# Designed miniproteins, single chains, part 58

Each design is a single chain, and the fold is of that chain. pLDDT is the mean over its residues in the fold that is shown.

## One batch from the design tools (miniprotein)

Design m2007
Fold by ESMFold2-Fast:
Structure m2007 (fold): chain A 100 residues (1-100)
Amino acid sequence: GQGVAFALGYRAGRGRVELTVPVLQEMAEKSTNPEFKQNLNDAVQHLQQGDLDGAISSLEKAAESVKDNPFMKSEIYSFLAGLYLGLGNYEKAQEYLEKS
């Protein structure tokens, strides 16, 4: 199941980074799309710095760069939903859950 890591909340950001960063790094490594790879690497950098807003911005750009791959876009939307839940933005979290 997806989403358990997001229940740690905004204040437990390091734990979320340790769970999320390896997944995003693997996605970037396996991708042949340069824009997607760059945006995932930017999201990883922001997460490692504790910048959830920057990570969200980078992941939104990553989703746009894979518009022709519904499965990959759906996975990025799931990460976005979790980050918005961590910020307490339930409206945006619900929006991305409906897209995933």
Scores: mean pLDDT 74

Design m2008
Fold by ESMFold2-Fast:
Structure m2008 (fold): chain A 88 residues (1-88)
Amino acid sequence: MEELEKARAERRERNPELIEEANKEIEELIKEYEETEDPEKISSIAIKLAMLTPYASELSPEKEEKIKEIIEKGAEVIEKFVKELSRK
């Protein structure tokens, strides 16, 4: 955990613009999640959040919990699709 925070701090120093864009995109993705009930869109949002989270800086505990919830929900949707694709 502490090493991850250090990696995030180093990332901020190297690419501050990227961190600002990541934080902004995370806010928009959370909003899209609250407005959609489409499983495919939920899985897409979860993947994008998982990719952006390492670049984010100083997320509130509430946002971190929300992001984790969305990622877990997206994983369930993806698992269902993978299961169906495995059927001949």
Scores: mean pLDDT 70

Design m2009
Fold by ESMFold2-Fast:
Structure m2009 (fold): chain A 78 residues (1-78)
Amino acid sequence: AEAEIKEHLEKARKLLEEAEKVEGGEMNKKLLEALAHADKAIEIYESLGDFEKAREIALEMTAEVLRVIGRAIDRELA
């Protein structure tokens, strides 16, 4: 279970890093794939009764996605 969580979170973080290097629809696709992996990790934590970790991961991933989107908007407006 923990190994599966780690794998999903590592894939999510890699996809977020890749999203920062691309624009437009390709960025959106990578962000959605990252969120899908994060959602699976959250689901596993919830199934284990670890709602605190589930919330922590959800907040962390939300903040990271917003940061990537915000930087992309700043680049388009600058």
Scores: mean pLDDT 83

Design m2010
Fold by ESMFold2-Fast:
Structure m2010 (fold): chain A 63 residues (1-63)
Amino acid sequence: SAERQEALRQTATEIRAIGAIIQAELNRKQGLDDSEARRELEKLLPEVSNPSLRKKIEEVLAK
């Protein structure tokens, strides 16, 4: 169903966002360029419906 497909899409988007957050934070901790992870997070932000995850993405992007 469309509802199930949308739920699965949202879950996949959240997993990708979490992965990009981890990558950005690890790269920053090691003094490496995080531009790729930031670009991915900017792209994913409008697709994320979870408000706690949106806030975390915005916090990562503000640094």
Scores: mean pLDDT 85

Design m2011
Fold by ESMFold2-Fast:
Structure m2011 (fold): chain A 65 residues (1-65)
Amino acid sequence: SMEQRAAELLGEAVDLINEAEKRDPEVGKKMTELLGASLERARKEPERRAELFQETLAEIKALMA
């Protein structure tokens, strides 16, 4: 389901943020800000929640590379 997909993507993003904070707190902060913005948009567009989280997860992964 879309709800399960969104939950999985959110969980993956949170895990990456926790990992990044241990390595570089500044990178972790940037990732947290990206996720916060995505969560705020998802509240207004819940039908796009999984899509928005997938896009944000890609940006978070790019910051780790």
Scores: mean pLDDT 85

Design m2012
Fold by ESMFold2-Fast:
Structure m2012 (fold): chain A 90 residues (1-90)
Amino acid sequence: SEETRKKTLEAAKKVAEKTGDRYASYAGGEIVYGELDKEGKKLSLEEILKKVEEKAKELKEQAKKAMEQLGKEIDEGVQLIKEAVEKLAS
């Protein structure tokens, strides 16, 4: 609904301002909007704000884990390159 859309956008904006994480906040807002629209639920702005804040936090933690895993893969790749260069130099 238009009311739910406006409330989720307002909630996403407030979470982004509070946390400084715009992409997690707005992505979280879109996910929450999609869930509420499918369920036909009409929630207060306060209830939506809590859902968006929780989803943004979840997305931020998922992104952090993905970045930590990527960092590990980069470190492993660098080590393999070093070992290959050492073998070629011998």
Scores: mean pLDDT 80

Design m2013
Fold by ESMFold2-Fast:
Structure m2013 (fold): chain A 130 residues (1-130)
Amino acid sequence: MRSFMEILDAAAARLSLPPEVQRAVAAVLTEIVDQLLEVLGSRLSPLQLEQSGITTEELLAAVEANKEKLVEAAVEKVKRYAKLLNLSLAEMVAALRAFVAAFREHAADIPAVAAAVETIVAATIEALES
């Protein structure tokens, strides 16, 4: 069984981005999942959460109920990495878009978690572009 980190590594391998940028985006996605698990009060890993029988509808409802907190945490992490790597926010947004597209291709075994991550990333990009 692939771990969540193995899914992120597979997505990163599809990208032509510099390794530091790939690691930064993977760290942002990891933070998004960690904050989602915290909001749910869950002690499960992302794969265990998917295997628990949680539905995409239930996870998306939890994301909507906690959207401001989840997006704020993700935005803060993106801004921190942009500053650390001397990248513009537009470059980080482009990297996030590319990584999420690759992540989707490798996340077939975790459809509910993938839908939640994609929703939070989309809202984070909207907040960064505002």
Scores: mean pLDDT 79

Design m2014
Fold by ESMFold2-Fast:
Structure m2014 (fold): chain A 65 residues (1-65)
Amino acid sequence: SSDDIDRQVQGYVDRILNSPNRDQGDKHYRDGIDWIKSQTSLSSTQYTGYIIRIIGAWEDNVMRL
């Protein structure tokens, strides 16, 4: 369901934001982007929104470190 997909994306966001160093943050960022790209059921709007959300989490983590 879309709720399950959103929950999975939030899991990647949380892992990125809680990454204590750049290498771990970059890893979780790549994993999240790759997971979104592997989803065939997403609309273009959902795809773009989830990509932006993962990028935002990565930028926030980088600026905090």
Scores: mean pLDDT 88

Design m2015
Fold by ESMFold2-Fast:
Structure m2015 (fold): chain A 67 residues (1-67)
Amino acid sequence: KIKEKIDKLVEDILKNTEYDDHEKINEKMQEFIEELKKEGLKPEEIKKVSDELITRVEEVFEEKKKK
């Protein structure tokens, strides 16, 4: 499931990168999107996944900062 892949990537980013390490975060996200393109997802689906991934990453880091 795409949600599971997003959650795994978000968890990996949270554990292995700093909030402001945009280069590493972007690299991981690009690899993920490229994988989805190879799987034949439609552009609208890829956009939704990309938006969801970005939202999840930002939300998790923001929540952690509030602690």
Scores: mean pLDDT 72

Design m2016
Fold by ESMFold2-Fast:
Structure m2016 (fold): chain A 55 residues (1-55)
Amino acid sequence: AEEERKRREEEAEKQNALSRESLLALGFPQSLIDERVDASNGVVKRRIEEEVKAL
């Protein structure tokens, strides 16, 4: 059960990483990219961080 949930989270994070690279290629600064991507995917990031802490 945990494996399936983690796999889905990893796939979502992979898509976010690709979006970050695209924004970097367009010339956006890393700080702006981090703020925009983290804000829109805050739920996913918080879930992963809390899961790692709980482990």
Scores: mean pLDDT 66

Design m2017
Fold by ESMFold2-Fast:
Structure m2017 (fold): chain A 59 residues (1-59)
Amino acid sequence: MREVVEEVIKELLAQGLDESVAVAAGVYTAELIRQGVPEKEAKEQGIKLGEEQAKLMGL
């Protein structure tokens, strides 16, 4: 779980997204894993959420 969350945050930061968006996406990824979503699917959903949120906020 921790490693997957760190990968999501790192990937979004590497894309130039705001740190607050990257951290929020990481928290969302951790919550999905806690709810029983597979780590691979949770990672994909977390990254997608971060990218969509950044686009909506103009970040």
Scores: mean pLDDT 80

Design m2018
Fold by ESMFold2-Fast:
Structure m2018 (fold): chain A 76 residues (1-76)
Amino acid sequence: RLSAEEVRAIFREAGLSDEEVESYVALIESLQASVPDPEELIAILRQIAAHEASKGTEAGRRLAAALERIVAAIEK
């Protein structure tokens, strides 16, 4: 399980706004609480990352990269 502070740091480093950071911190906390299987959680996060990357926007690519860092942190 990742702390809210670790998640917040990853999204801040990705260049998200403070409002976006808090929204995604809440999302990751909710997913970690509702999806106890780490493999299923990783699959969900990777699906979100792939969807964001597929948008072809700079913001989508930045968010996808941040989500892959969240996945890497969960896999430890």
Scores: mean pLDDT 81

Design m2019
Fold by ESMFold2-Fast:
Structure m2019 (fold): chain A 66 residues (1-66)
Amino acid sequence: SLAQQAGELLQQALDAAKTNPEEAVALVEQFGEALARFTTPEQAQRAKEAAQRSLDKVAAAVEAAK
């Protein structure tokens, strides 16, 4: 389903954020596009913004670990 595909993209983005932040950003864009196929533009945008905040937190945690 499209919802399952969106969830898988989000999980891949969070996993990628630890080692490849640029790939994580690209996966969040794909997540937003997948959401837009079966939800409202407002819901898709809010979910994308929440995903971006999660990526920022992972990036900050990785930087702190160096």
Scores: mean pLDDT 78

Design m2020
Fold by ESMFold2-Fast:
Structure m2020 (fold): chain A 65 residues (1-65)
Amino acid sequence: MIEEVLILALGKGGTAVIDTETREVRLRWPAAGIDTVIRAESPEEARELAEKLAMERDPNFVSPR
């Protein structure tokens, strides 16, 4: 199963794509020059890693209020 997370940065969106079967997280954020792939041990960890990467690269991603 593939999940997509949208990240906003510098007026341009980025995406994190989570493949819960392969446990891969691909973060693409062109405005910040980021295109990385990380493996996780579980689908839950893959989601947490995607959110953590988004938070570290775009503070606005973490629960905009």
Scores: mean pLDDT 58

Design m2021
Fold by ESMFold2-Fast:
Structure m2021 (fold): chain A 76 residues (1-76)
Amino acid sequence: EEAERAKKLIETLKEIQEEIKNSPDKVATRKKIREKYGKEFEELLALYDRAVKEDGLPETMTLEEILEFLKKIAEE
């Protein structure tokens, strides 16, 4: 359920964060990430969008803030 999904997304987000960190071209890296992690990325965006609308989280969170949000869900 949500806690297990959040744990999976945390691992995926850490991998994404590492790829972005190691790339000078963020735009090209984002496109590659969408292709490589399309399903997980869409699940992350859907969960995040829901949290913004239902739980009042800001839309402009950093990756670190998104990780904290996912950790909170995982503690459910």
Scores: mean pLDDT 62

Design m2022
Fold by ESMFold2-Fast:
Structure m2022 (fold): chain A 78 residues (1-78)
Amino acid sequence: LEEDIKAILEAIEKAVKEALEQGEAIDPAELEEAKRRLIEAIKNITSEKEKQVFALLVKAAREGDFEAVQEEADRLYA
């Protein structure tokens, strides 16, 4: 679980770095808050559907597919 969360956060951080290099203005404090909220959402997963979304998120992170990581993370927030 901790290793899976770490992989997801690293993939998101890489995508954020690429966005910043393209001139996006991202507040580091807001980014840290977003990461904290994601970890909390993962810890609150109880349904089978949420577990499936988490599994897809982990797979995307391990494959380095940051676009899929962002999409699945947004689904956990929704």
Scores: mean pLDDT 70

Design m2023
Fold by ESMFold2-Fast:
Structure m2023 (fold): chain A 78 residues (1-78)
Amino acid sequence: MAEKLRKLAEEIEALTGPGADDVRQAAEVFRKAAEYEEKGDLTKAANYFTAANLILVGGAFEGSPAAQRALDLVVEAS
């Protein structure tokens, strides 16, 4: 799972356009989730994964195209 989270973070970081800076922050939080999963701290991994998704949901509700695409990438990775 950690490798899939890192791949997801890389794909989100590659997004450009309006809201790209906000999705870049979410990508870093997904990497933190991957780091905690690799350490076996599944509770912290889940918390960081949730936090990253909340950043993207907030951006999408504000009309960010980058955040909307990033949410699609999360669904595709699931």
Scores: mean pLDDT 80

Design m2024
Fold by ESMFold2-Fast:
Parts: sequence; structure tokens; C-alpha cells
Structure m2024 (fold): chain A 83 residues (1-83)
Amino acid sequence: MSPRVTLVLAEYNRNYPEPLVDKSPEAIEELARRVVEAARKANVRLSDEDVEELARALGLRHGLTPEETALLTEYLRRLLEEE
């Protein structure tokens, strides 16, 4: 795992230690927003490869399906591009 992805996950988990209970598209979008805020607080700039790795790690942590993980990846990319 990249050091950047590890740092963002550490910052996210510090603020949100519990796995997602609700896996609605709205909950996944909120997860993406929290993760982007964690990246900002950690002062980390993520590459496209880092975003894919981060979404995969979060998908495993929160028990997301491949489709839900793909949705998380899309939300992360959009939010990071809008910065």
C-alpha cells in the first residue's frame, strides 16, 4: 500500500473508527467526502492509482461489494477533481 494511502486511512480511521452500517449511495458519497477531508487534513495529494487502492482498502474495511467500491472510487475521483 502506498504511504499516501496509509496516511489517509490512518486520518480517516482516527475520526471514524466504526465500519459503515448503511451502504446506500448517499452513505457511500458521505464516506467519500470524509475520506477527501482526511486527505486534506493529512496534506496528501492522491494519484489515480492511490485513489483506486484507497477505495479497495475502504471497500474491504466496510464490507462493500465490488459495485459499491466502484461507486466509492467514482465519488472520490469527482470530489478530488473539484478541489
Scores: mean pLDDT 81

Design m2025
Fold by ESMFold2-Fast:
Structure m2025 (fold): chain A 82 residues (1-82)
Amino acid sequence: DKEEKEKLREQADKLILEASELYKQGDLAGAARKLMEAGELYYKSGDFSLAGLSFAEAYFLAKLAGDEELLKEIEERIKKLS
């Protein structure tokens, strides 16, 4: 289980880097999707603080992008984890 959680953290960290690159390119919705995926992986790995921060940033970028469907998707995924 320790090795599995470490792999989830590594995958989440890679998604954060991908989100940063998409953000630099102006793809706010793409960045938000990567942050949402990272949040789910951090949650599954037990890194609840990083999960919360990732979801908060995903929600903010989706709102800034005006992507109503993505906002709903982020809310649904958070509800599934709670």
Scores: mean pLDDT 88

Design m2026
Fold by ESMFold2-Fast:
Structure m2026 (fold): chain A 68 residues (1-68)
Amino acid sequence: MSKEELLKKIKDKIKELVEKGKPDKALEEAVNLVYENAKSAEEAIELVKEGLDYLREEAKKKGLEVSS
């Protein structure tokens, strides 16, 4: 799986779970996807940062609080 394909799956999962009012579960599932599919530690760190930024943006749209 490419980094771009993995990032899309992470964002899709985050959006799904945030729409269900589960931002904590969205973070857990995103981290699991990175852990299982990232090719390097550097890629994993970048994907976690991008996923967390996306989670915060989607949660904000729903009026949900996301822990720092």
Scores: mean pLDDT 78

Design m2027
Fold by ESMFold2-Fast:
Structure m2027 (fold): chain A 81 residues (1-81)
Amino acid sequence: EEELAKKLLEEFEKELEEIKKKYEEGKISVQEAHDRIVELVKRYSKEAEEKLSRELAEKVQREMLRLATQTMRDLDELAAK
């Protein structure tokens, strides 16, 4: 379960970074990037709940929310420049 939790977080971070990269390349708007991040959190949260124990799912979800929030802040900062 711990290895699965780590894999889910690594895959989540990778997809989150790709969303940020697409925004930086001008391929998507900041709103589209936010929408994609929200959908990503929803998808990975469901996987965590289905595949992990409650304690591990909660830990993974907290870290995903932290990463998502930070990425959205980074995107807003980039958009303000």
Scores: mean pLDDT 83

Design m2028
Fold by ESMFold2-Fast:
Structure m2028 (fold): chain A 85 residues (1-85)
Amino acid sequence: TVLEEIERLRKEKGEEAAAEYLAKYFGISVKQLYDAMARKNPATRRALLDKLLDEGIAELEARGVTLDAEQLAQLRAEMEAVIAA
């Protein structure tokens, strides 16, 4: 699963590799993801990551990828895991 790959990359190659994999999966900029994750205020970090997730979903839909409610919930859970210290 995407979560298993993220956890594997985090343990083997660190948080940067996990973030790059997630950014590639969502089709978003690695720089934007790193900038969001680097925010010291947890509320600001969450708001920026929520915005990036919404933009990533919109980009996937523009590419003809339809996500159901279960897939959307999984993606949000994975983003929550990325912001967890």
Scores: mean pLDDT 68

Design m2029
Fold by ESMFold2-Fast:
Structure m2029 (fold): chain A 107 residues (1-107)
Amino acid sequence: EEIEKKIEELEKKKKELEKKLREILEELGFSEEEIQRVIELARKGDVDGFRDIMLRLASEKLPGLDREQRVEFALKLQQASDVARQIREVEKKLKELREEKKKKEEE
């Protein structure tokens, strides 16, 4: 029961973090297809894949931005990276709790 409640709380937190990440990526002007891909990479904990896609999308947009817009863009990229890290940490914790629950049930 206690482990199940912790799992439910972390699943809710994960959904809120994914929503937050989506909002940041929308503010950065990413397409729905790119947003979905970024969120999937964050869910999988694919740090290298997440970094690579974010760098590619940044390199495509940066030439069209002035200096102040580039600073704002960089700050939003940092926020997206921080939220993706939190999603990865929640996923890791969920995996550990699910494994613990299974182990306790199998005696």
Scores: mean pLDDT 81

Design m2030
Fold by ESMFold2-Fast:
Structure m2030 (fold): chain A 88 residues (1-88)
Amino acid sequence: AIAQAEQLLQQFKQALDQGDNDGAKQQIDQLTKLAIEVALTLPGTRGVGEALRAIGLGLDAHRAIDQGDNDAAKKQAEEILELIRELA
């Protein structure tokens, strides 16, 4: 999970730096999905809360990409990776 998330983050940064906003969004969607899958392995309601946090970060990353705020988009993507590291 962590190695895959790190690869997705690098692909996201590369797409974003190349101005490939659609590719960057696609990598964010994959990273968010992975965070949701990891979160939902947690017992009880905690997994649902962490999955909702991952969804929120992914939506914020999409918004930042749409606004051309690459620094904010990278920050949101790094927060999704950190969430995966915390939960894995």
Scores: mean pLDDT 84

Design m2031
Fold by ESMFold2-Fast:
Structure m2031 (fold): chain A 71 residues (1-71)
Amino acid sequence: SDAATNAAAGGGEAAKLATNEEAKKYGQLGSDYGRRGDNASAAAYNKKAAELATNENAKKSALAGMQSGLA
């Protein structure tokens, strides 16, 4: 679905932009689960990435992925 694709994109972008290892890890998990179509898990991992991200761009990408997975 487009929601799963957008959740995966948000998590993947967050993983690339994040400067801390924890946010990179959870952003990548959000991307992986979004690519599988698991919107609930993608949203949960993107939420964790957003909470742990220390730079604004990574946080914004993770939040966008979370919102897409929750929709």
Scores: mean pLDDT 83

Design m2032
Fold by ESMFold2-Fast:
Structure m2032 (fold): chain A 77 residues (1-77)
Amino acid sequence: LDALRAHLDALVAENRAAADALAAQGRLSEAYRLMHNASVFFRTLAADSRNPEASALFAEASAEMEAGARAYQQQLA
């Protein structure tokens, strides 16, 4: 699980960096979509996981991505 947590933390950081780069270019709708799609992907992995600890880690990653998506959505409004 430590290896899975480290891997997910890296993926979350990479998605955040990519979304921030898009936002810096004024591409806020694309930053939102990237973060929202990542949230949906991790949420699906959480639902499909038979390991409750792995499911919790995927759910955490999904929640972080969705929080990031909401921040960009608020900037668009």
Scores: mean pLDDT 86

Design m2033
Fold by ESMFold2-Fast:
Structure m2033 (fold): chain A 65 residues (1-65)
Amino acid sequence: LTQEEEDEIALALVEMVYGIGVAENDPQGAVEFARRVYERLKERFKLSPETEAEIDAIIADLEAR
C-alpha cells in the first residue's frame, strides 16, 4: 500500500465509525472505538500529518456531541 492508499483507508474506517456512532446515538462509544482503530492504524501505517489532523478533527467532532 502507498501512503495515499493508507491515508484513504484510515479516513474511510474512522468516517464509518463516526457514521455508526451518530446513527446509534452513541457518540462516546464511537469515540472509544475510533480511538482504538486509529491507534492500531498508526502502529501499521505512517499516516500523513494532514490525514492525522483530519482524523483528529473527526474524533473531536464526535466527542463534542
Scores: mean pLDDT 80

Design m2034
Fold by ESMFold2-Fast:
Structure m2034 (fold): chain A 86 residues (1-86)
Amino acid sequence: SEKEKILKEFEERMRRLSEKGERDEEIEEILKIMREETEKFNAEVAAEVEATHPGELSDEFEEKVAEEVRKKRAEIIAKAKEKLEK
């Protein structure tokens, strides 16, 4: 009886540790994806700005870039949330 209780507790702890480990790895992967996507997007924007307006951003273009960055970040966060809830 007591031995059965100890074995069940051990099995439950092993299961929880495995589940926690998988969740932590998923979070790390999502954060990496978010960073890579953000860096890639910023690089693309910077390259386009450099080609069109070398040296400086116009106020209008800067505002549009900020809006696109905001939208892109929201998309990445939404994808990350969906993956976590899967």
Scores: mean pLDDT 60

Design m2035
Fold by ESMFold2-Fast:
Structure m2035 (fold): chain A 103 residues (1-103)
Amino acid sequence: SKERIEEIERELLELVENDEKLIELFRALYGEKVAQVVAELLKQNPNDVLLKLQLAAIAIYKSRKVPEEDVLEAMRNVARNKYHLSEQQVEQLLSAVRASLAG
């Protein structure tokens, strides 16, 4: 639903803008070693919106048990409307997240 997509959009934006919250969510889902890898990756890539959106989408999907389609649509909307990513960047992001959510 549109309401659910808008809620996921808000969570995506919050996680993209807060590295500590994103790291803590990965710690809860996958444990300390994965959280440390995510923390180092974010530290080395502080302005990589594509990376942050991919990680945030994976974390929301795994933690919230929301439909994959709603997560992908919310991510597309945030990428286009909040971060003004190109259509090529949006398609690359959707492909990467779909692959990640399948595993």
Scores: mean pLDDT 87

Design m2036
Fold by ESMFold2-Fast:
Structure m2036 (fold): chain A 89 residues (1-89)
Amino acid sequence: MQKEAEEARELAKEYEEKAEEYEKEGHDEVAQAYRDTAMAYYALADFLELAGKTGGGGRELAGTMRLNADIFKGRADELEKEYERKKKE
């Protein structure tokens, strides 16, 4: 659980840095999608840490946060693919 929480925090930081790069380029929609993704991974990390401490408390919330993180990540990845396609044309 501690390793999973640390991995989630590392992903959150990576997506925050990616959001900042897209914001500097003026791609606010892509930047916002990556910020939303980062927030979802920070929430996942917090609930994974809570689940580890309580022996089961927060486990359902951690599952929900993981699904939310996956949804936000999918949306951000899709917007990035559209941006990269336009960059190549």
Scores: mean pLDDT 77

Design m2037
Fold by ESMFold2-Fast:
Structure m2037 (fold): chain A 77 residues (1-77)
Amino acid sequence: GADLSAEKIKENLDEIIEEINQKHPGLATHSLKIYGEQLYKSGYYEDAKKFYEEALSIHPTNKSIRKNLEEVKEKLK
């Protein structure tokens, strides 16, 4: 779920991504997007970028996630 704090997500990035892909492969894109948005709101732009890139690797045509990735790249300039 999306109830984890951004700090907890940041500390457990790889484990969370792996858990999402294993438990809910059909919903992984949505879950990765939600965690990325939480990291983005907390200023963890590089970590948010990682989640958005993982989500796009699963669903490359998702316009919402592509927009989120473009916004995080602007913050990292």
Scores: mean pLDDT 77

Design m2038
Fold by ESMFold2-Fast:
Structure m2038 (fold): chain A 81 residues (1-81)
Amino acid sequence: GLEGTLKLLDQAIDKLRQGDADGAIKLLQQAAREILTLDLPVERATGLVLQLIGAIIEAEQGNFDTAIKLVEDVKKALEEL
């Protein structure tokens, strides 16, 4: 559900702050799957998942601050539902 998805995003941010790219990527992949199970318009769900894919790419490149910002933007969008 929504609360579980938000918790995954918070845990991913914590991993990114620790420099744990592998841990963060696994949590972001789980969060993307959870977003697809939420009752959201397809365009909104797609946009949020694409932002998380962007965060994964940034984390893989070591751009943790950019990855954190993308995850926080997704979290904010979900909190405004």
Scores: mean pLDDT 89

Design m2039
Fold by ESMFold2-Fast:
Structure m2039 (fold): chain A 85 residues (1-85)
Amino acid sequence: GALGQLSQLLGQFGFFKRVSEGAISIASTLSDEEKQYTIQLLLDETERFNKQLDDLSQKYPEVKDQLDSIKKELEELTQKTIDAL
């Protein structure tokens, strides 16, 4: 149901936040090639996550506002991580 899928997405988002914070913390140690690769992986993962958020909001309109909030936080975190790389 909606609650189970939302909980799974929140868990995935928590993991994404930790990975992004990790990437930011080691940014100065990465080569230009590693930075480019990391940015591409981050963008690919963000696209997959946004698709899951959009699919879930269509299936469960009652949680759309919560999903839109997660989407905004994801976009802000992704941009912050790219800016640090």
Scores: mean pLDDT 83

Design m2040
Fold by ESMFold2-Fast:
Structure m2040 (fold): chain A 64 residues (1-64)
Amino acid sequence: STDKMIEEFKKNIEKAKALGDNRARALDIVEGVVRVALAVSKTIGDQDMAEKFEKILEEIRALK
């Protein structure tokens, strides 16, 4: 489900934040995956799903 996927992304973001020299690379990878999920959500017309992924993307962007 989308909510379960969102919780997994949030967990991966928290893990990435805890990494030292690998933090930037880990955040870039998570951002890439979320961007794909956002693009797919928009393509299938699921606006609720797209808004949730957009919010996560903004949170990742704020950590860079």
Scores: mean pLDDT 82

Design m2041
Fold by ESMFold2-Fast:
Structure m2041 (fold): chain A 61 residues (1-61)
Amino acid sequence: MESIIEEIRKVAEELDVPEEEKPMVESAVKVIELAVRQGHKISPEAARKALENVIAHGKEQ
């Protein structure tokens, strides 16, 4: 389980995000980490897509 949390953090670090969107990405990472720790199965791919979606929505506003 912890290896998945580490992969999610690594994905967030690899994303080139604007300064304005970094707090939103960080919040999304924390939500995903909590879900994984509660026993939900979240793949690194699903986590990456969720983070990319947060970034995309920020750019549209």
Scores: mean pLDDT 70

Design m2042
Fold by ESMFold2-Fast:
Structure m2042 (fold): chain A 115 residues (1-115)
Amino acid sequence: SVEEALREFARALGLEDYPYFVLVVSDGELPTDEELDRLAAEAIKRAEEVLKNMTPEQKEAVIEGLKALREAIANAGDPEAFRQALDRAVELFKKAGLAVEGPSGATAIALPVPE
């Protein structure tokens, strides 16, 4: 299930004490603090809405996205493997409806940590 995949992700990365993990990806200069705060808030709101009423296809996309994100983190020492896995994770979270984009072109995704 999505909830179990989120728990395993949080546990594997030591994120269990945080209500949300927010991933922000940019292809250029980092967004302003104002844009980052807005994107994080919008991503959290979207995650709360999407996770309540997911289709089977969205659930699979979240599970596969979490696997790809864990693969990216495991490959942090290999820039090419890291980027390929990260890009796959972002694409899967976009398919799940979890991604929000800012005016800078930055993409934000919020992943809740189940209690």
Scores: mean pLDDT 79

